# Designed miniproteins, single chains, part 49

Each design is a single chain, and the fold is of that chain. pLDDT is the mean over its residues in the fold that is shown.

## One batch from the design tools (miniprotein)

Design m1800
Fold by ESMFold2-Fast:
Structure m1800 (fold): chain A 98 residues (1-98)
Amino acid sequence: KKEIEERIKKLEELLDLISKAEQAVRDGNYEEALKYLEEMLKLAKEIGLPDGLIRTLEQAIEAVKNAGSEENRQTVLFLLGAIALHLAVLIVVEKKEL
């Protein structure tokens, strides 16, 4: 149960990083957004998130690297929103096991 509590804290840290990445993207600060996304990818791999979620994070990183257009900016925000929703569901599931 303590292991579940530690996992929940890491998932909540990922949600905070997503919020910071989304704000950086909205501000046009793509270098800062990349830093947050790379930190998220490292943490996601460390806690063993599903491969699908890791792939979505990698896609968001590539979209930010190519973010010279509004289309790519919107793609990044969409992907970050999808990741945030998935993380929120995982947190609810983990809390149910407490």
Scores: mean pLDDT 80

Design m1801
Fold by ESMFold2-Fast:
Structure m1801 (fold): chain A 75 residues (1-75)
Amino acid sequence: MVEESREEMRRSLEELVRAIEAGDREAAKEALVRLASAGLKINSQEETDEHVRRIARAVAAGDVEAVRRAGEELI
């Protein structure tokens, strides 16, 4: 389960990065929700919520590198 969840998180992070690069706000929201859901399977809700907030700030800034770093910290 843990490795499966980490792989799901990695896929969701890549989807999020692609959505940001495409300027697709709806796809970015969906990818972020999937990343958070996968994170909750291996991390506490508090840890997941904090990392999701950091990722959301990076998304709002359009900073793909910051999104990757924050997402990797959650994984």
Scores: mean pLDDT 78

Design m1802
Fold by ESMFold2-Fast:
Structure m1802 (fold): chain A 77 residues (1-77)
Amino acid sequence: LVEEARELLRKGREAFKNKKYEEALKLYEEAIKLAEKAGDNLLTSAGLVNKSEVLDAQGKKEESEKLLEKALEVAKK
């Protein structure tokens, strides 16, 4: 779970770097699900931050800001 989530985050970052935004979002969403299932709050927060960066790049600023707020809350737990 944790190792799989980390691998998905890595692949998502590569997709984002290549401007493959839809692919990056799917990879980050899967990573977040696995991290949440594992109870890893820091890894869940990292996935939410990475997803927010893609949304910001797509011009979805409000959605990005909401995810950053959620990531901060998760990281404090």
Scores: mean pLDDT 84

Design m1803
Fold by ESMFold2-Fast:
Structure m1803 (fold): chain A 68 residues (1-68)
Amino acid sequence: SAEEYVAKGREALAAGDYEKAAEYFEKAIKADPNYWKAYAFLGVAYQRAGKPEKAKEYFKKHHELIGA
């Protein structure tokens, strides 16, 4: 499920494996495209992986989904 992928992504973030974290959060989005938390976590993962433009893209999508 999207929730299970987010849990695995958060474990990867805690381990400092930002690329693996991004992969799990992308899988969460594929499982549930409206799972707004996955977009925020994916933004954080890309930011920490040194991909700020991708991070901005997913933070923007997160804000769109929460109505901000």
Scores: mean pLDDT 84

Design m1804
Fold by ESMFold2-Fast:
Structure m1804 (fold): chain A 83 residues (1-83)
Amino acid sequence: KINERAAELLRRLLAEAGAPEAVVEAAAEALLKTGSFLDALEAGIAELERLGRADLIPAVADAVQEANQEAVKLEAEERKKKE
């Protein structure tokens, strides 16, 4: 399960990459529902295609990958704090 911090991080990185708000919301919603950054990426790409902003696909993909890497680190830290 993805925590709210992972979704907030994804929103911030997508906004910094210049993603439209609709793309940010679609990706974050997919992440919260499925817990999958792959599903978040697919939702973001689908929304970009709907908006005619395929030019942003590389930037959005990079932002999702960066959010995934940071979320993995946050999960590891949270598990270690419970020990």
Scores: mean pLDDT 79

Design m1805
Fold by ESMFold2-Fast:
Structure m1805 (fold): chain A 60 residues (1-60)
Amino acid sequence: SLKEELQELKESIKELEKQLAEAKKKYEETLDEKDKELVNLLESAIKRGKELAEKLEKEL
């Protein structure tokens, strides 16, 4: 159901936000461009996930 899909998506977003916090901390310690790229990738994934969650929520 859309409610189950939305709940799963929200849990996935929470996991990505946790990974983003860890990636940001690592980048602050390393100043490595690859760690910055991971931060940017995670931020983009979270943004897309939140946009999808908003669309699913409007259909409920």
Scores: mean pLDDT 86

Design m1806
Fold by ESMFold2-Fast:
Structure m1806 (fold): chain A 59 residues (1-59)
Amino acid sequence: SHMARERAELTERLYAALERGDMEEVMRLYREGERRLGRAAALDSLVAAVRRVVEKRRK
């Protein structure tokens, strides 16, 4: 669905920004996602992105 694709895209963008340590971009993307997808979906995308960062750093 369109919503699922937008959530996945937001997760990928948040993940990339988190990997770079670009917290300004993380906050910008989160606020944009919150506006477009709603708070619950934007938070789910952020949590998914953070989980990916944590998993990668355990290697």
Scores: mean pLDDT 84

Design m1807
Fold by ESMFold2-Fast:
Structure m1807 (fold): chain A 70 residues (1-70)
Amino acid sequence: MLSEAELAEKYGLSERQLRVLKLMTEGYSVEEIAERLGLSEGEVVRILREIQEKTGIRSQADLEALRAQL
């Protein structure tokens, strides 16, 4: 099982990217993540694209597979 720190180091995630990814793996929507982090939904979507490029996560199934490792 991966800790958040290990996940960040493994994929080269920034603190902001790690926070967004964690909330997504916990089942929060883009809307809820935006509210919790004080970001717009568009900013959350951009960060998710950056995470996708670094981690290879492209679908909800990939996200659930990652959640199983945490």
Scores: mean pLDDT 75

Design m1808
Fold by ESMFold2-Fast:
Structure m1808 (fold): chain A 76 residues (1-76)
Amino acid sequence: SKAEEYTEKAIEYIRKAVEALLQGDEETARQYFLKAVEYAKKAVDAAADDPELKQKVIDRVRKAVEEAEERLRKAA
């Protein structure tokens, strides 16, 4: 579904943003973060009429954010 496709893109950009931050490239990280937010919003919007799909989208994005926080914490 489009919701799953947008979720995959959001997670991809979260991972790329973290990688850029770990390399000290704050400008690239900011751009990837903005793309992640854009795709996460599109994923939630695409799942608006399906409560189970919407919850799965939210859970997957939340898990990706938690994994990102863990990577940044270990690097600090």
Scores: mean pLDDT 87

Design m1809
Fold by ESMFold2-Fast:
Structure m1809 (fold): chain A 62 residues (1-62)
Amino acid sequence: GELYEQAKELLLQRAEALANAVLEKNPKATYKIEEIGGDKLVLTITVDGKTYVLEATVSDLL
């Protein structure tokens, strides 16, 4: 529904903002955002060969 799409869009915007904040402190960092199972957003950040994973479930916001 419309609320679900809005929640997903807000989570994507938040994930991008977080990744950019990390990149400001470490410009060598890389990131990717993946959608899994239509309900989960996964942000993967790699810094100095180490990988950090943050997950958010869209339906948990509704």
Scores: mean pLDDT 79

Design m1810
Fold by ESMFold2-Fast:
Structure m1810 (fold): chain A 56 residues (1-56)
Amino acid sequence: MEEAREFGREMGERAKERGINPGAALAATALRLIGDGYSPEEVKAAMEAAEEAIER
């Protein structure tokens, strides 16, 4: 769970710095974690962390 949240935060920060579309960043985060075997709850936590980082 915490690892997924940290990954999401990093993805969100990178998207913000590079001007990447937020929806594309969230989709990429979800697809990566699903491919790596993370649970739906962990994927959701990572996406929420990414969105929060983008809003900062």
Scores: mean pLDDT 78

Design m1811
Fold by ESMFold2-Fast:
Structure m1811 (fold): chain A 108 residues (1-108)
Amino acid sequence: SEAEKLYEEGLRAFLAGDYEKAIELYEKALEIDPNNAKALYNLGLAYFALGKYEEAIEYFKKAIELNKDDLAFVAAAYVNIGLAYEKLGKYEEAEKYYQLAAEYWQKL
């Protein structure tokens, strides 16, 4: 589909380190398919790479809501939320999300 092509182009831009272009392509993919949890997750990664940690947390949380039954995906997203909170100096919130990630890994 067109949404899949835009997502794949965004992933290629991300892997090349072009995070701003990756964001534009993922946003276009989400305009067509708003339930693409992987695109939301990768938006979070791209915002994190740009130092936009609050935006990264919002996108990781949205990705979890759409893909809550994928335990490995949820655990990975919780780790990245924890890392973003550490970057913001919110160490108690970071610890909470790392503990959530550990619990989800134990369920695998």
Scores: mean pLDDT 91

Design m1812
Fold by ESMFold2-Fast:
Structure m1812 (fold): chain A 68 residues (1-68)
Amino acid sequence: KVLRGKVLEGTEEELILKTDDGKELKVKILKAIDSDVFEALVKNLETGEEKKAIVEKLSPNEVVITLL
């Protein structure tokens, strides 16, 4: 499943995103694969569900998340 999100706030290790479908996600960066591609843990802040994901940075404020 692929999600697109806007960065609401973040550090180098952790981002809070709002997706196009209105969900709030916490993204914990585990490992850099490339300059703009990261392996991460993504937590849904409403349900508490966590999944591994690949996060690709399109711009400073926009990311694409591929849930594994």
Scores: mean pLDDT 80

Design m1813
Fold by ESMFold2-Fast:
Structure m1813 (fold): chain A 119 residues (1-119)
Amino acid sequence: SALDELEAAADALIAHIKDETKKLVEEKASDEELLATFKQVVDQLNILLDRIRALAESTDDPAVHARLLAIVERLKKTFEEYYEKLLSLIKDEKVKKELEELKKQTLERIEALKAHIEA
């Protein structure tokens, strides 16, 4: 089902974020590499959030909406943990500000989606 595919996609993104974080730490990635991987994660997350919205709008089933909200909360938690970890590795203040702005925009999008599903 579309919901099962979406749950699988969320699990895959969460696993990818954890694996990439370990790799970036082990390889002592540059600030530019950390920012580039963060931007790639934001792009993948936005695609997934759009898919969640589309499924939420396709049905009034409260059980489906509850499962979609659970997916959004898991993605939010993983993204916030990922942001904090990358921020701790970045040295350049300009790169930190770019990360902070992307994080702010992404969290605003997540909260708007949660409100939309709950409406």
Scores: mean pLDDT 90

Design m1814
Fold by ESMFold2-Fast:
Structure m1814 (fold): chain A 75 residues (1-75)
Amino acid sequence: MDPRRRHALEALRHLSLATDYLKQGKVDEALKHAEEARRHLQRAVASGEVTPAEADSFLEALARLTGIPVEELRR
């Protein structure tokens, strides 16, 4: 794992886990991993690990998974 992209990679890992748990009907576990993905994305943005396009794609994926608007996920 590249230390320069650690938060971006952790965000991707948690997004993948959230998607898998949601497919299993484990909503509480899916939401926990979606929240971890959001936190790691915020850290990745703050540290310059991701482009604006990458961050927007991530937030769109989280919005689709959680039903929370992208604008709220940016707060």
Scores: mean pLDDT 78

Design m1815
Fold by ESMFold2-Fast:
Formats: sequence, structure tokens, C-alpha cells
Structure m1815 (fold): chain A 108 residues (1-108)
Amino acid sequence: MARSIRERVELARQYFDEGNYDKFTSLLMQVHGETRDAIAQGKTERATEGLILLGEMYFSLGNYETAAKYYEKAVSLNPDDSKALRNLGQVYKKLGELERAEEYFKKA
């Protein structure tokens, strides 16, 4: 898609805040579909990017547990992804799991 990760995260948050849940759900389903297809096709780099995008969308909405799940999955596919590791550290910090957060920041 033409929009950057940042633009999609901002757009998802905007739709949710406006109560446009149909648009939010449509965007979320689109990102899920793109990520699923990338995984199915063995496109590890694209799949990792999609998982990070999903994590960032949920993080922006304050759903830190779901964000952690997607970042964990991204790290599982690409353990050396510094962005996913840093984002996972930030989400565990938000969840109050400070020791776990520090561990991921050290790996990043």
C-alpha cells in the first residue's frame, strides 16, 4: 500500500478516536491480510514489517497486550530486528514488566 507504517498507525488511531470502527476494522483487516500472505509466501522481511505495523497500531490504541503479541511474533521471525526488539521493550514497560522490558532493550 502507498501509506507508510507511521501514516497507517496514525490513520488507525484517528478512525478509532472518531468512532469510525468500520474504517478502522477495514484497515486492520487489510494489514492482517497482507501479513498473512507474506507469511504464507515465505516473505520473512515483509511478514516482519506487517507484524511490527500491527503491533504499532495496537500500541497506539493502548492495547499493549495485543501489541506485545505481534512484536513477539515479529522477533520470532527475525530475532535481529532492532525495531521490533525496541518496540517490545517499550510495550513491556507500558505493561509494568520492567525487568522483561530491560532484557529486550539490551538485545536491540
Scores: mean pLDDT 79

Design m1816
Fold by ESMFold2-Fast:
Structure m1816 (fold): chain A 67 residues (1-67)
Amino acid sequence: SAFEEADALLRGIGEALRLAEELGLNLPSSELLRAIFRAGVIIADARMAGREEEGRREAEELLRKAT
C-alpha cells in the first residue's frame, strides 16, 4: 500500500541520516539534504527488493560523493 511504501521510505531516510552522522556530515546545505533523501530512496527500494545491505552500501557511496 502507499502507506507501507511511505513507511519504508521514512525508515530509509532515517537510516540515511544515521549514515550521514556516522560520516560526520553537517546538515545545513540543500545539496546535502537532497543527497540524504536520495540515499533514503535507495535504501527503501533495496529493502523492498530484499537487498538492504547492498542499498546501504550504495547510499554510503552517494553520501560520500556529496561531500
Scores: mean pLDDT 76

Design m1817
Fold by ESMFold2-Fast:
Formats: structure tokens, C-alpha cells, sequence
Structure m1817 (fold): chain A 95 residues (1-95)
């Protein structure tokens, strides 16, 4: 699928620390396949690395929703990342 090609490009840019390009390609993958849980998951990781906590949480929650719907083996992985992002947001931006 063309969505998989954009997802792989997103991963290449993310591994190189080119976060803006990684985001662009993950979003293109999602536009072609809105149920692409791994693309949402990696989009969330890129946002987290940029400390864009609300965008990271939104992307990870969408990844978790899709993973649960499809009974994915990745549910625990996504849930742990979501908990980590929420905890760090609370620690850095909390009262």
C-alpha cells in the first residue's frame, strides 16, 4: 500500500532526527489509511520528542483506539507510551 511507503519514509526521517519531515510523511500515511495505528503511534512519538504533549497524547489515544478495535498485540506498548507522555506532561506543566 502507498500508505506503508509514506510510513517507512516517516520512520527514516524520524531516525535521522528530521522531525518535521517525519510528521509530514506519517500524516500522509494516515490520510491514505486512517486506521493505520502504527503511523499514529510513531506520530505521537515524534510529537513527544518535540515536547508537544497534547498532540502526542491525541495521536497515541487514536493509535490505542484503533489497536483495541483490531485486538492488536501492540495495545500494551501504546498504553505505556501514553502513560509516560501524560506523566511527563503533569510533571513539567503540572501545578
Amino acid sequence: KEAEEYYEKGKEYYEKGKYDEAIEYYKKAIELDPEYAEAYYNLGLVYFDQMQFDKAIEALEKALEIAKKNNSPNIEKIQKELETVKALKQFLLGE
Scores: mean pLDDT 87

Design m1818
Fold by ESMFold2-Fast:
Structure m1818 (fold): chain A 62 residues (1-62)
Amino acid sequence: GLAVDIASADTGLSREEILEIYERVTSAPEEEKEKVIEELGKEYGLSPEVVRGIVDAVETLN
């Protein structure tokens, strides 16, 4: 959707990588989501705030 295209453009990541980030965060148990966000930030070279922004944008704009 539009959110995936915007996140891809803003971060330089592929659409597949944005969707992978979204899937990994949303598939985590509630108490582990913040830890998964931090781990994904380290893996993709993003801040945790940017990872949360990707998830929030995909949920809100789809």
Scores: mean pLDDT 77

Design m1819
Fold by ESMFold2-Fast:
Structure m1819 (fold): chain A 90 residues (1-90)
Amino acid sequence: RIPLSPAAKEAIAALARAHGVSEEEAKRMLAAALQQRLEAAGYKGVTVRVEGDSLVVEAPYDPETRARIVEEARRLLDRIAAGILAWAAG
């Protein structure tokens, strides 16, 4: 479980405004982007879903491996959020 950082929340608000969608839809877009990045990094079978102000990462791995995936997901989320904010500022 990854609590949304202030930067991630700002990115969600920027996506919602730019696309004319709800913040809930923008959160789902962010979750889908994170899932794609995790799969591209070699983590197969990972799903990312929205739960309030958090993202839940589910993976068919042991608890220790899941904890490592969550930390990688947190770093990827920060990069995705930064990219969205840079795009929205231009």
Scores: mean pLDDT 79

Design m1820
Fold by ESMFold2-Fast:
Structure m1820 (fold): chain A 61 residues (1-61)
Amino acid sequence: MELLPDGTNEGLARQLIEYLSRQPDADPELIRRAQEALDAGDADRAIELLIEQLERLFPNP
């Protein structure tokens, strides 16, 4: 893909990175990988990584 017009996913991923960076149990390497995905223009992958981290921190039954 050349360029996506939708910047919403980048904003969401950035917000999730900020939120998770405040969590003491967050994996900093996973957050870094999400940031690298954002820098590469793959916001969807960044969000997937961040959601996995969120599920690990707040597991549901």
Scores: mean pLDDT 73

Design m1821
Fold by ESMFold2-Fast:
Structure m1821 (fold): chain A 58 residues (1-58)
Amino acid sequence: ALEELFSPDPEKQVEAARRLAEEGDVAGRPALLELFQTAKSPEVREAAVEALRRIGER
């Protein structure tokens, strides 16, 4: 999951972010924040924000 978070493929980045949110992996929070800050795609950025929010709510 973490490896795919930094994939050059935006679809894989979105899938990895959602998977981390579903697993509730708090160790993924720094990686999701990095993804939000570095992502060029709005869809990837949106997925990172949503994943961070869901991890924080559990």
Scores: mean pLDDT 74

Design m1822
Fold by ESMFold2-Fast:
Structure m1822 (fold): chain A 56 residues (1-56)
Amino acid sequence: SGRIRQLEREARNSPPPQKQQLMEQLMQEMRARYTRLAEQGDATAQRQLDILDQLS
């Protein structure tokens, strides 16, 4: 959670080239988390996973 939060903040404040790289790392971490939550029936996590799938 702390790592994801750090990557998210860093990505938002980074110029485009660094932002893309950080966003890729963030997507990997968040995809793993949301996959587990979606398996538990979390509708919000399922929607977030769908958004990430558009980027992967």
Scores: mean pLDDT 76

Design m1823
Fold by ESMFold2-Fast:
Structure m1823 (fold): chain A 102 residues (1-102)
Amino acid sequence: MEELARAAARHLLAGDDAAALEEASKLPDGESAVYEEDGISTVVARDDGVATAVTLVEKDGKLIVRASATALTAEQADFIAAYAKKHGLGGDDIGGRLGPWL
């Protein structure tokens, strides 16, 4: 899981949104993964067959979307960003919210 988020992070930071979404699309449906390195966090998720990848950075005490690629609706992308910020990008918490059991 984390390896997919790491690969997506590399692609997003290089401006390759399609390759980032391809990595996110390898996740099982309802799953998410987070990769964190040097104050940069990348979240990848798949829900109802739809993949998303978002890279967040902390700047001036705020989480800022640095790069995003998604086949999700704008509302779902905003939810992922807000959820990551609210929960401090803590581990599998996003997976628990986007999983098929919610």
Scores: mean pLDDT 64

Design m1824
Fold by ESMFold2-Fast:
Structure m1824 (fold): chain A 56 residues (1-56)
Amino acid sequence: SDKLMEEMRKIQKEIVELFRKLAAREGTPEDVKRLEELLEQLRELGKKMPVLDAPS
Protein backbone atom coordinates (compact mmCIF):
# COMPACT_ATOMS: atom_id res chain seq x y z
CA SER A 1 0.00 0.00 0.00
CA ASP A 2 2.68 2.52 0.97
CA LYS A 3 4.80 1.61 -2.05
CA LEU A 4 1.82 1.97 -4.39
CA MET A 5 0.99 5.39 -2.95
CA GLU A 6 4.61 6.55 -3.28
CA GLU A 7 4.77 5.35 -6.88
CA MET A 8 1.53 7.17 -7.70
CA ARG A 9 2.84 10.38 -6.10
CA LYS A 10 6.07 10.18 -8.12
CA ILE A 11 4.16 9.60 -11.33
CA GLN A 12 1.74 12.46 -10.60
CA LYS A 13 4.67 14.80 -9.91
CA GLU A 14 6.31 13.91 -13.24
CA ILE A 15 2.99 14.33 -15.05
CA VAL A 16 2.63 17.84 -13.60
CA GLU A 17 6.15 18.75 -14.72
CA LEU A 18 5.45 17.45 -18.23
CA PHE A 19 2.20 19.43 -18.39
CA ARG A 20 4.16 22.56 -17.43
CA LYS A 21 6.54 21.98 -20.34
CA LEU A 22 3.66 21.42 -22.74
CA ALA A 23 1.79 24.49 -21.46
CA ALA A 24 4.95 26.58 -21.99
CA ARG A 25 5.09 25.23 -25.56
CA GLU A 26 8.46 23.67 -24.74
CA GLY A 27 7.18 20.10 -25.08
CA THR A 28 9.07 17.65 -27.29
CA PRO A 29 7.91 14.35 -28.79
CA GLU A 30 9.88 12.60 -26.03
CA ASP A 31 7.93 14.55 -23.38
CA VAL A 32 4.64 13.42 -24.94
CA LYS A 33 5.85 9.81 -25.05
CA ARG A 34 6.97 10.04 -21.42
CA LEU A 35 3.58 11.44 -20.40
CA GLU A 36 1.82 8.55 -22.12
CA GLU A 37 4.10 6.06 -20.35
CA LEU A 38 3.34 7.65 -16.97
CA LEU A 39 -0.42 7.59 -17.63
CA GLU A 40 -0.17 3.91 -18.52
CA GLN A 41 1.75 3.24 -15.28
CA LEU A 42 -1.03 4.97 -13.30
CA ARG A 43 -3.58 2.76 -15.07
CA GLU A 44 -1.62 -0.37 -14.11
CA LEU A 45 -1.33 0.77 -10.49
CA GLY A 46 -5.08 1.40 -10.46
CA LYS A 47 -5.72 -2.19 -11.51
CA LYS A 48 -3.64 -3.41 -8.56
CA MET A 49 -5.92 -1.46 -6.18
CA PRO A 50 -9.51 -2.82 -6.21
CA VAL A 51 -10.92 0.43 -4.80
CA LEU A 52 -9.59 2.34 -7.83
CA ASP A 53 -10.93 -0.33 -10.22
CA ALA A 54 -14.49 -0.40 -8.80
CA PRO A 55 -15.50 3.31 -8.90
CA SER A 56 -13.17 4.03 -11.88
Scores: mean pLDDT 73

Design m1825
Fold by ESMFold2-Fast:
Structure m1825 (fold): chain A 60 residues (1-60)
Amino acid sequence: SMEEELRRLARELARLISKVKDPEQQQKYADKLSEALNIPDPEERLERFRELLAELQKDM
């Protein structure tokens, strides 16, 4: 379901963010995740999570 996918991605994003070594970059990604979590539309939230995941993977 969409809700299960959103929960899975949120946990994966939090896990990856915790591994970011630069404190400023870690805070930047944490802030982006917090903003994404507050998006009321599940489809927009899913798209934002996917964008954030792609950004984070490029910086690692």
Scores: mean pLDDT 84

Design m1826
Fold by ESMFold2-Fast:
Structure m1826 (fold): chain A 69 residues (1-69)
Amino acid sequence: MEEAIEHHKKGLEAAAEGKGAEAAEHFEKAAEAVREYLEKHKEELTVEQEVGLKLLVIGLELDAELAKK
């Protein structure tokens, strides 16, 4: 999870600097880290936590697509 947070932060920093491609790469890596966390902790997560993390993945993937523009 920390890896996802770090990539999200780096993506926001890159976006603020106008580095859209770099921002997109970081958002995509953050989404992948969240997906890996979901798979590894599937049996430990509540339904609400699982839904929240899945929505976070969608949001990060959308942020990556927006950054590419």
Scores: mean pLDDT 80

Design m1827
Fold by ESMFold2-Fast:
Structure m1827 (fold): chain A 66 residues (1-66)
Amino acid sequence: MKTQMQIEMRRIMDEIRRIGSPDQVSTVRRLAVQSGMTGVVPDVSDLPDHLRPLATRLVRLAAQMS
């Protein structure tokens, strides 16, 4: 299960890198790290609409892996 979740998180991060700016990618990475450390899903509403579904999925997976 952990390996599958790590693969999915990497896939989502790769998609974010394709469509987002470097600053947006950095913000999403920070949120995912925080989610993984706390087990709490952070608010992603400050992200652009096109990144929110991917960022939400990523932080939810990170929280589950905490």
Scores: mean pLDDT 79

Design m1828
Fold by ESMFold2-Fast:
Structure m1828 (fold): chain A 73 residues (1-73)
Amino acid sequence: DVAEGARKAAEAARKAAEYAREKGAPEELVRALEEAARLADELADALAAGDAARVAALLPRLAEAEARVQAEL
């Protein structure tokens, strides 16, 4: 289930953001992880709804958010 996979990715990113905040990581990293989690949740919702146009719009945004997380590491 692709929607379930996206939801689990959102959960993982959210947990990573919580861990980063707890360890006193830079706010830029925490915000990037929170943004990735939010976009993954939106992707999961779009996939569950069968909204192909929204999925197509969200995929590049999620990739960009993932690149920002990597840049902050």
Scores: mean pLDDT 81

Design m1830
Fold by ESMFold2-Fast:
Structure m1830 (fold): chain A 88 residues (1-88)
Amino acid sequence: MESLLELAREAGRLEELERLLAEHRAALANGGEEGRGRAGAAELRAAALIAEILGLPPEVVEELRRAAEALEAGDWAAAEEHARRAEA
């Protein structure tokens, strides 16, 4: 965690990552399927941010963001498919 925060700080993206981590924690505290979906979406957006900082292919970043959007919409199947494409 701290190493990822340091990476984001060096890239000038620390505030964005910290905001996503705070949103993730708040969503988990609320609970339920909506809370879990929002927490997962924040986590996927943080993963997309780190992937972008590390210079991974744009398609990986795009699939992670699409997975986050699907998760926020409550479409767990679409979120899983997009996350799988990001890992392939």
Scores: mean pLDDT 77

Design m1831
Fold by ESMFold2-Fast:
Structure m1831 (fold): chain A 72 residues (1-72)
Amino acid sequence: DEEEEKKKKEANELYIKSSSYKLSSMSYEVAGEVLEETEEDGEKLRKEYLEKAKEFEKKSEEYKKKAEELEK
């Protein structure tokens, strides 16, 4: 089934995007923690980085859901 192969390829691309955003989210969380410990404005910087991490997490979940819907 060529249609199944196309859906799998499209789903894989969406999973890759989801994973990329998940890694970005985790990276911002870790960076925010480091900045809180090392910088004078660390609390404010951590809050900003956590907000960005949440945005990336939301995008990650969005792409994951799109991939899962495509594989139904």
Scores: mean pLDDT 83

Design m1832
Fold by ESMFold2-Fast:
Structure m1832 (fold): chain A 55 residues (1-55)
Amino acid sequence: DYTAELAAKEAAVRALLARHGPDVTPEQIAKETGISVEEAEFLRRALLRDEAEAA
């Protein structure tokens, strides 16, 4: 269920971006969600890219 795990991680990162704003660090995301810093950075960049495409 890799897809389900990925969706849960994305939702957690989206929630932190909504709560703390776009300046939240990958290290802070990793600490609060329990995912790796590498995964946190990847998901943060992907979600911010989606916002840029919507412009």
Scores: mean pLDDT 76

Design m1833
Fold by ESMFold2-Fast:
Structure m1833 (fold): chain A 63 residues (1-63)
Amino acid sequence: PRKPVSAAELARRAGLSVGTLRRIDRLLAEGLSQREIAERMGVSVGTVRRAVRRIREALAALP
């Protein structure tokens, strides 16, 4: 599955709100680049890049 654990668990480990995590995950699933996600969310590319890195680190820390 795309999300091996709950959105709440991933958000907690990544230090993000559940809403932010779900939004980024949905946009990534649609095939958008980090720049396109930043544009859609009205944030900087750096903010999206850090969020994506935190999500990946949280996923890597889970079996």
Scores: mean pLDDT 73

Design m1834
Fold by ESMFold2-Fast:
Structure m1834 (fold): chain A 79 residues (1-79)
Amino acid sequence: MEKKEELLKEAIDLLAEAANRSGDLDTQVQLTLAIMQAAIGLKAGKPEEAAEFLRKQLPTLDLPDEVRARVEKLIDEAL
């Protein structure tokens, strides 16, 4: 359980870093909303629901390919 939470926290941190580096307000808002929803799921003790949510949202998010690949790997390991 703790390992899944750790992987998802790492994924959230990568998304937060991408939001901070984007400089684009729309991208920052979309990433922040995804981060908030995932964080709420984690705090509710539902890491698998948080992971599934992030996996669904990844294709809609404007992310560098390197960040996307890293986040995708972390989500897959958490599921």
Scores: mean pLDDT 80

Design m1835
Fold by ESMFold2-Fast:
Structure m1835 (fold): chain A 61 residues (1-61)
Amino acid sequence: MEKLIEKGYELAKQAGKAYAAGDYDTADRLLSESMRLLLEAGLSTQEAVRVVSKGFEEGYK
């Protein structure tokens, strides 16, 4: 469970970096994968969105 949450966070961070670089297709794909992993880890939709948002912001800088 914890490893999936960590991986989801890292994918959201990578999505933020891709978005900052103008690669919106890659960012969208990474965000979708991040959400899927976080939900698989047992997080609610609201908790998953919080993790994705924090990771994305950190990646976007």
Scores: mean pLDDT 84

Design m1836
Fold by ESMFold2-Fast:
Structure m1836 (fold): chain A 75 residues (1-75)
Amino acid sequence: VEEEKAELRAELQELIDTVDRMIKENPEKKAEYEKLREELRRLQARVDAATTPHQIEALRKEIEYLKKKLEEVEK
């Protein structure tokens, strides 16, 4: 669980860093990226609160969903 939480934290941080870079490169889409960043920050808090394998699995799926949403905004 602890190793999985560290892995999810690293993945979320990479996504946040990507969003921050995209805001600088595409200021016209700033509002959309800022909303995505807020959702990613909320997931970080939920990862910290997770205590069971079932919660970790649910969080993995939510992170995957946000990765797909980020790809759609990039278009």
Scores: mean pLDDT 78

Design m1837
Fold by ESMFold2-Fast:
Structure m1837 (fold): chain A 61 residues (1-61)
Amino acid sequence: MEEYLEAALRLLEEARELAKRLGEDHPQVAALRAAAYLVAIAAEIETGSRRVLEELRRREE
């Protein structure tokens, strides 16, 4: 589980850093953010837990 959480948070952080350089609407920013949520979906399928998804949502609020 921790591996999924770490990977998802790293991708979300990379998206935030890229957004500061290229703007929030840039396709590459959207792609990194989507990748973070795909990791959260993979974690839910593998473990039955929404913990990674909930953590991503919490950090974006």
Scores: mean pLDDT 80

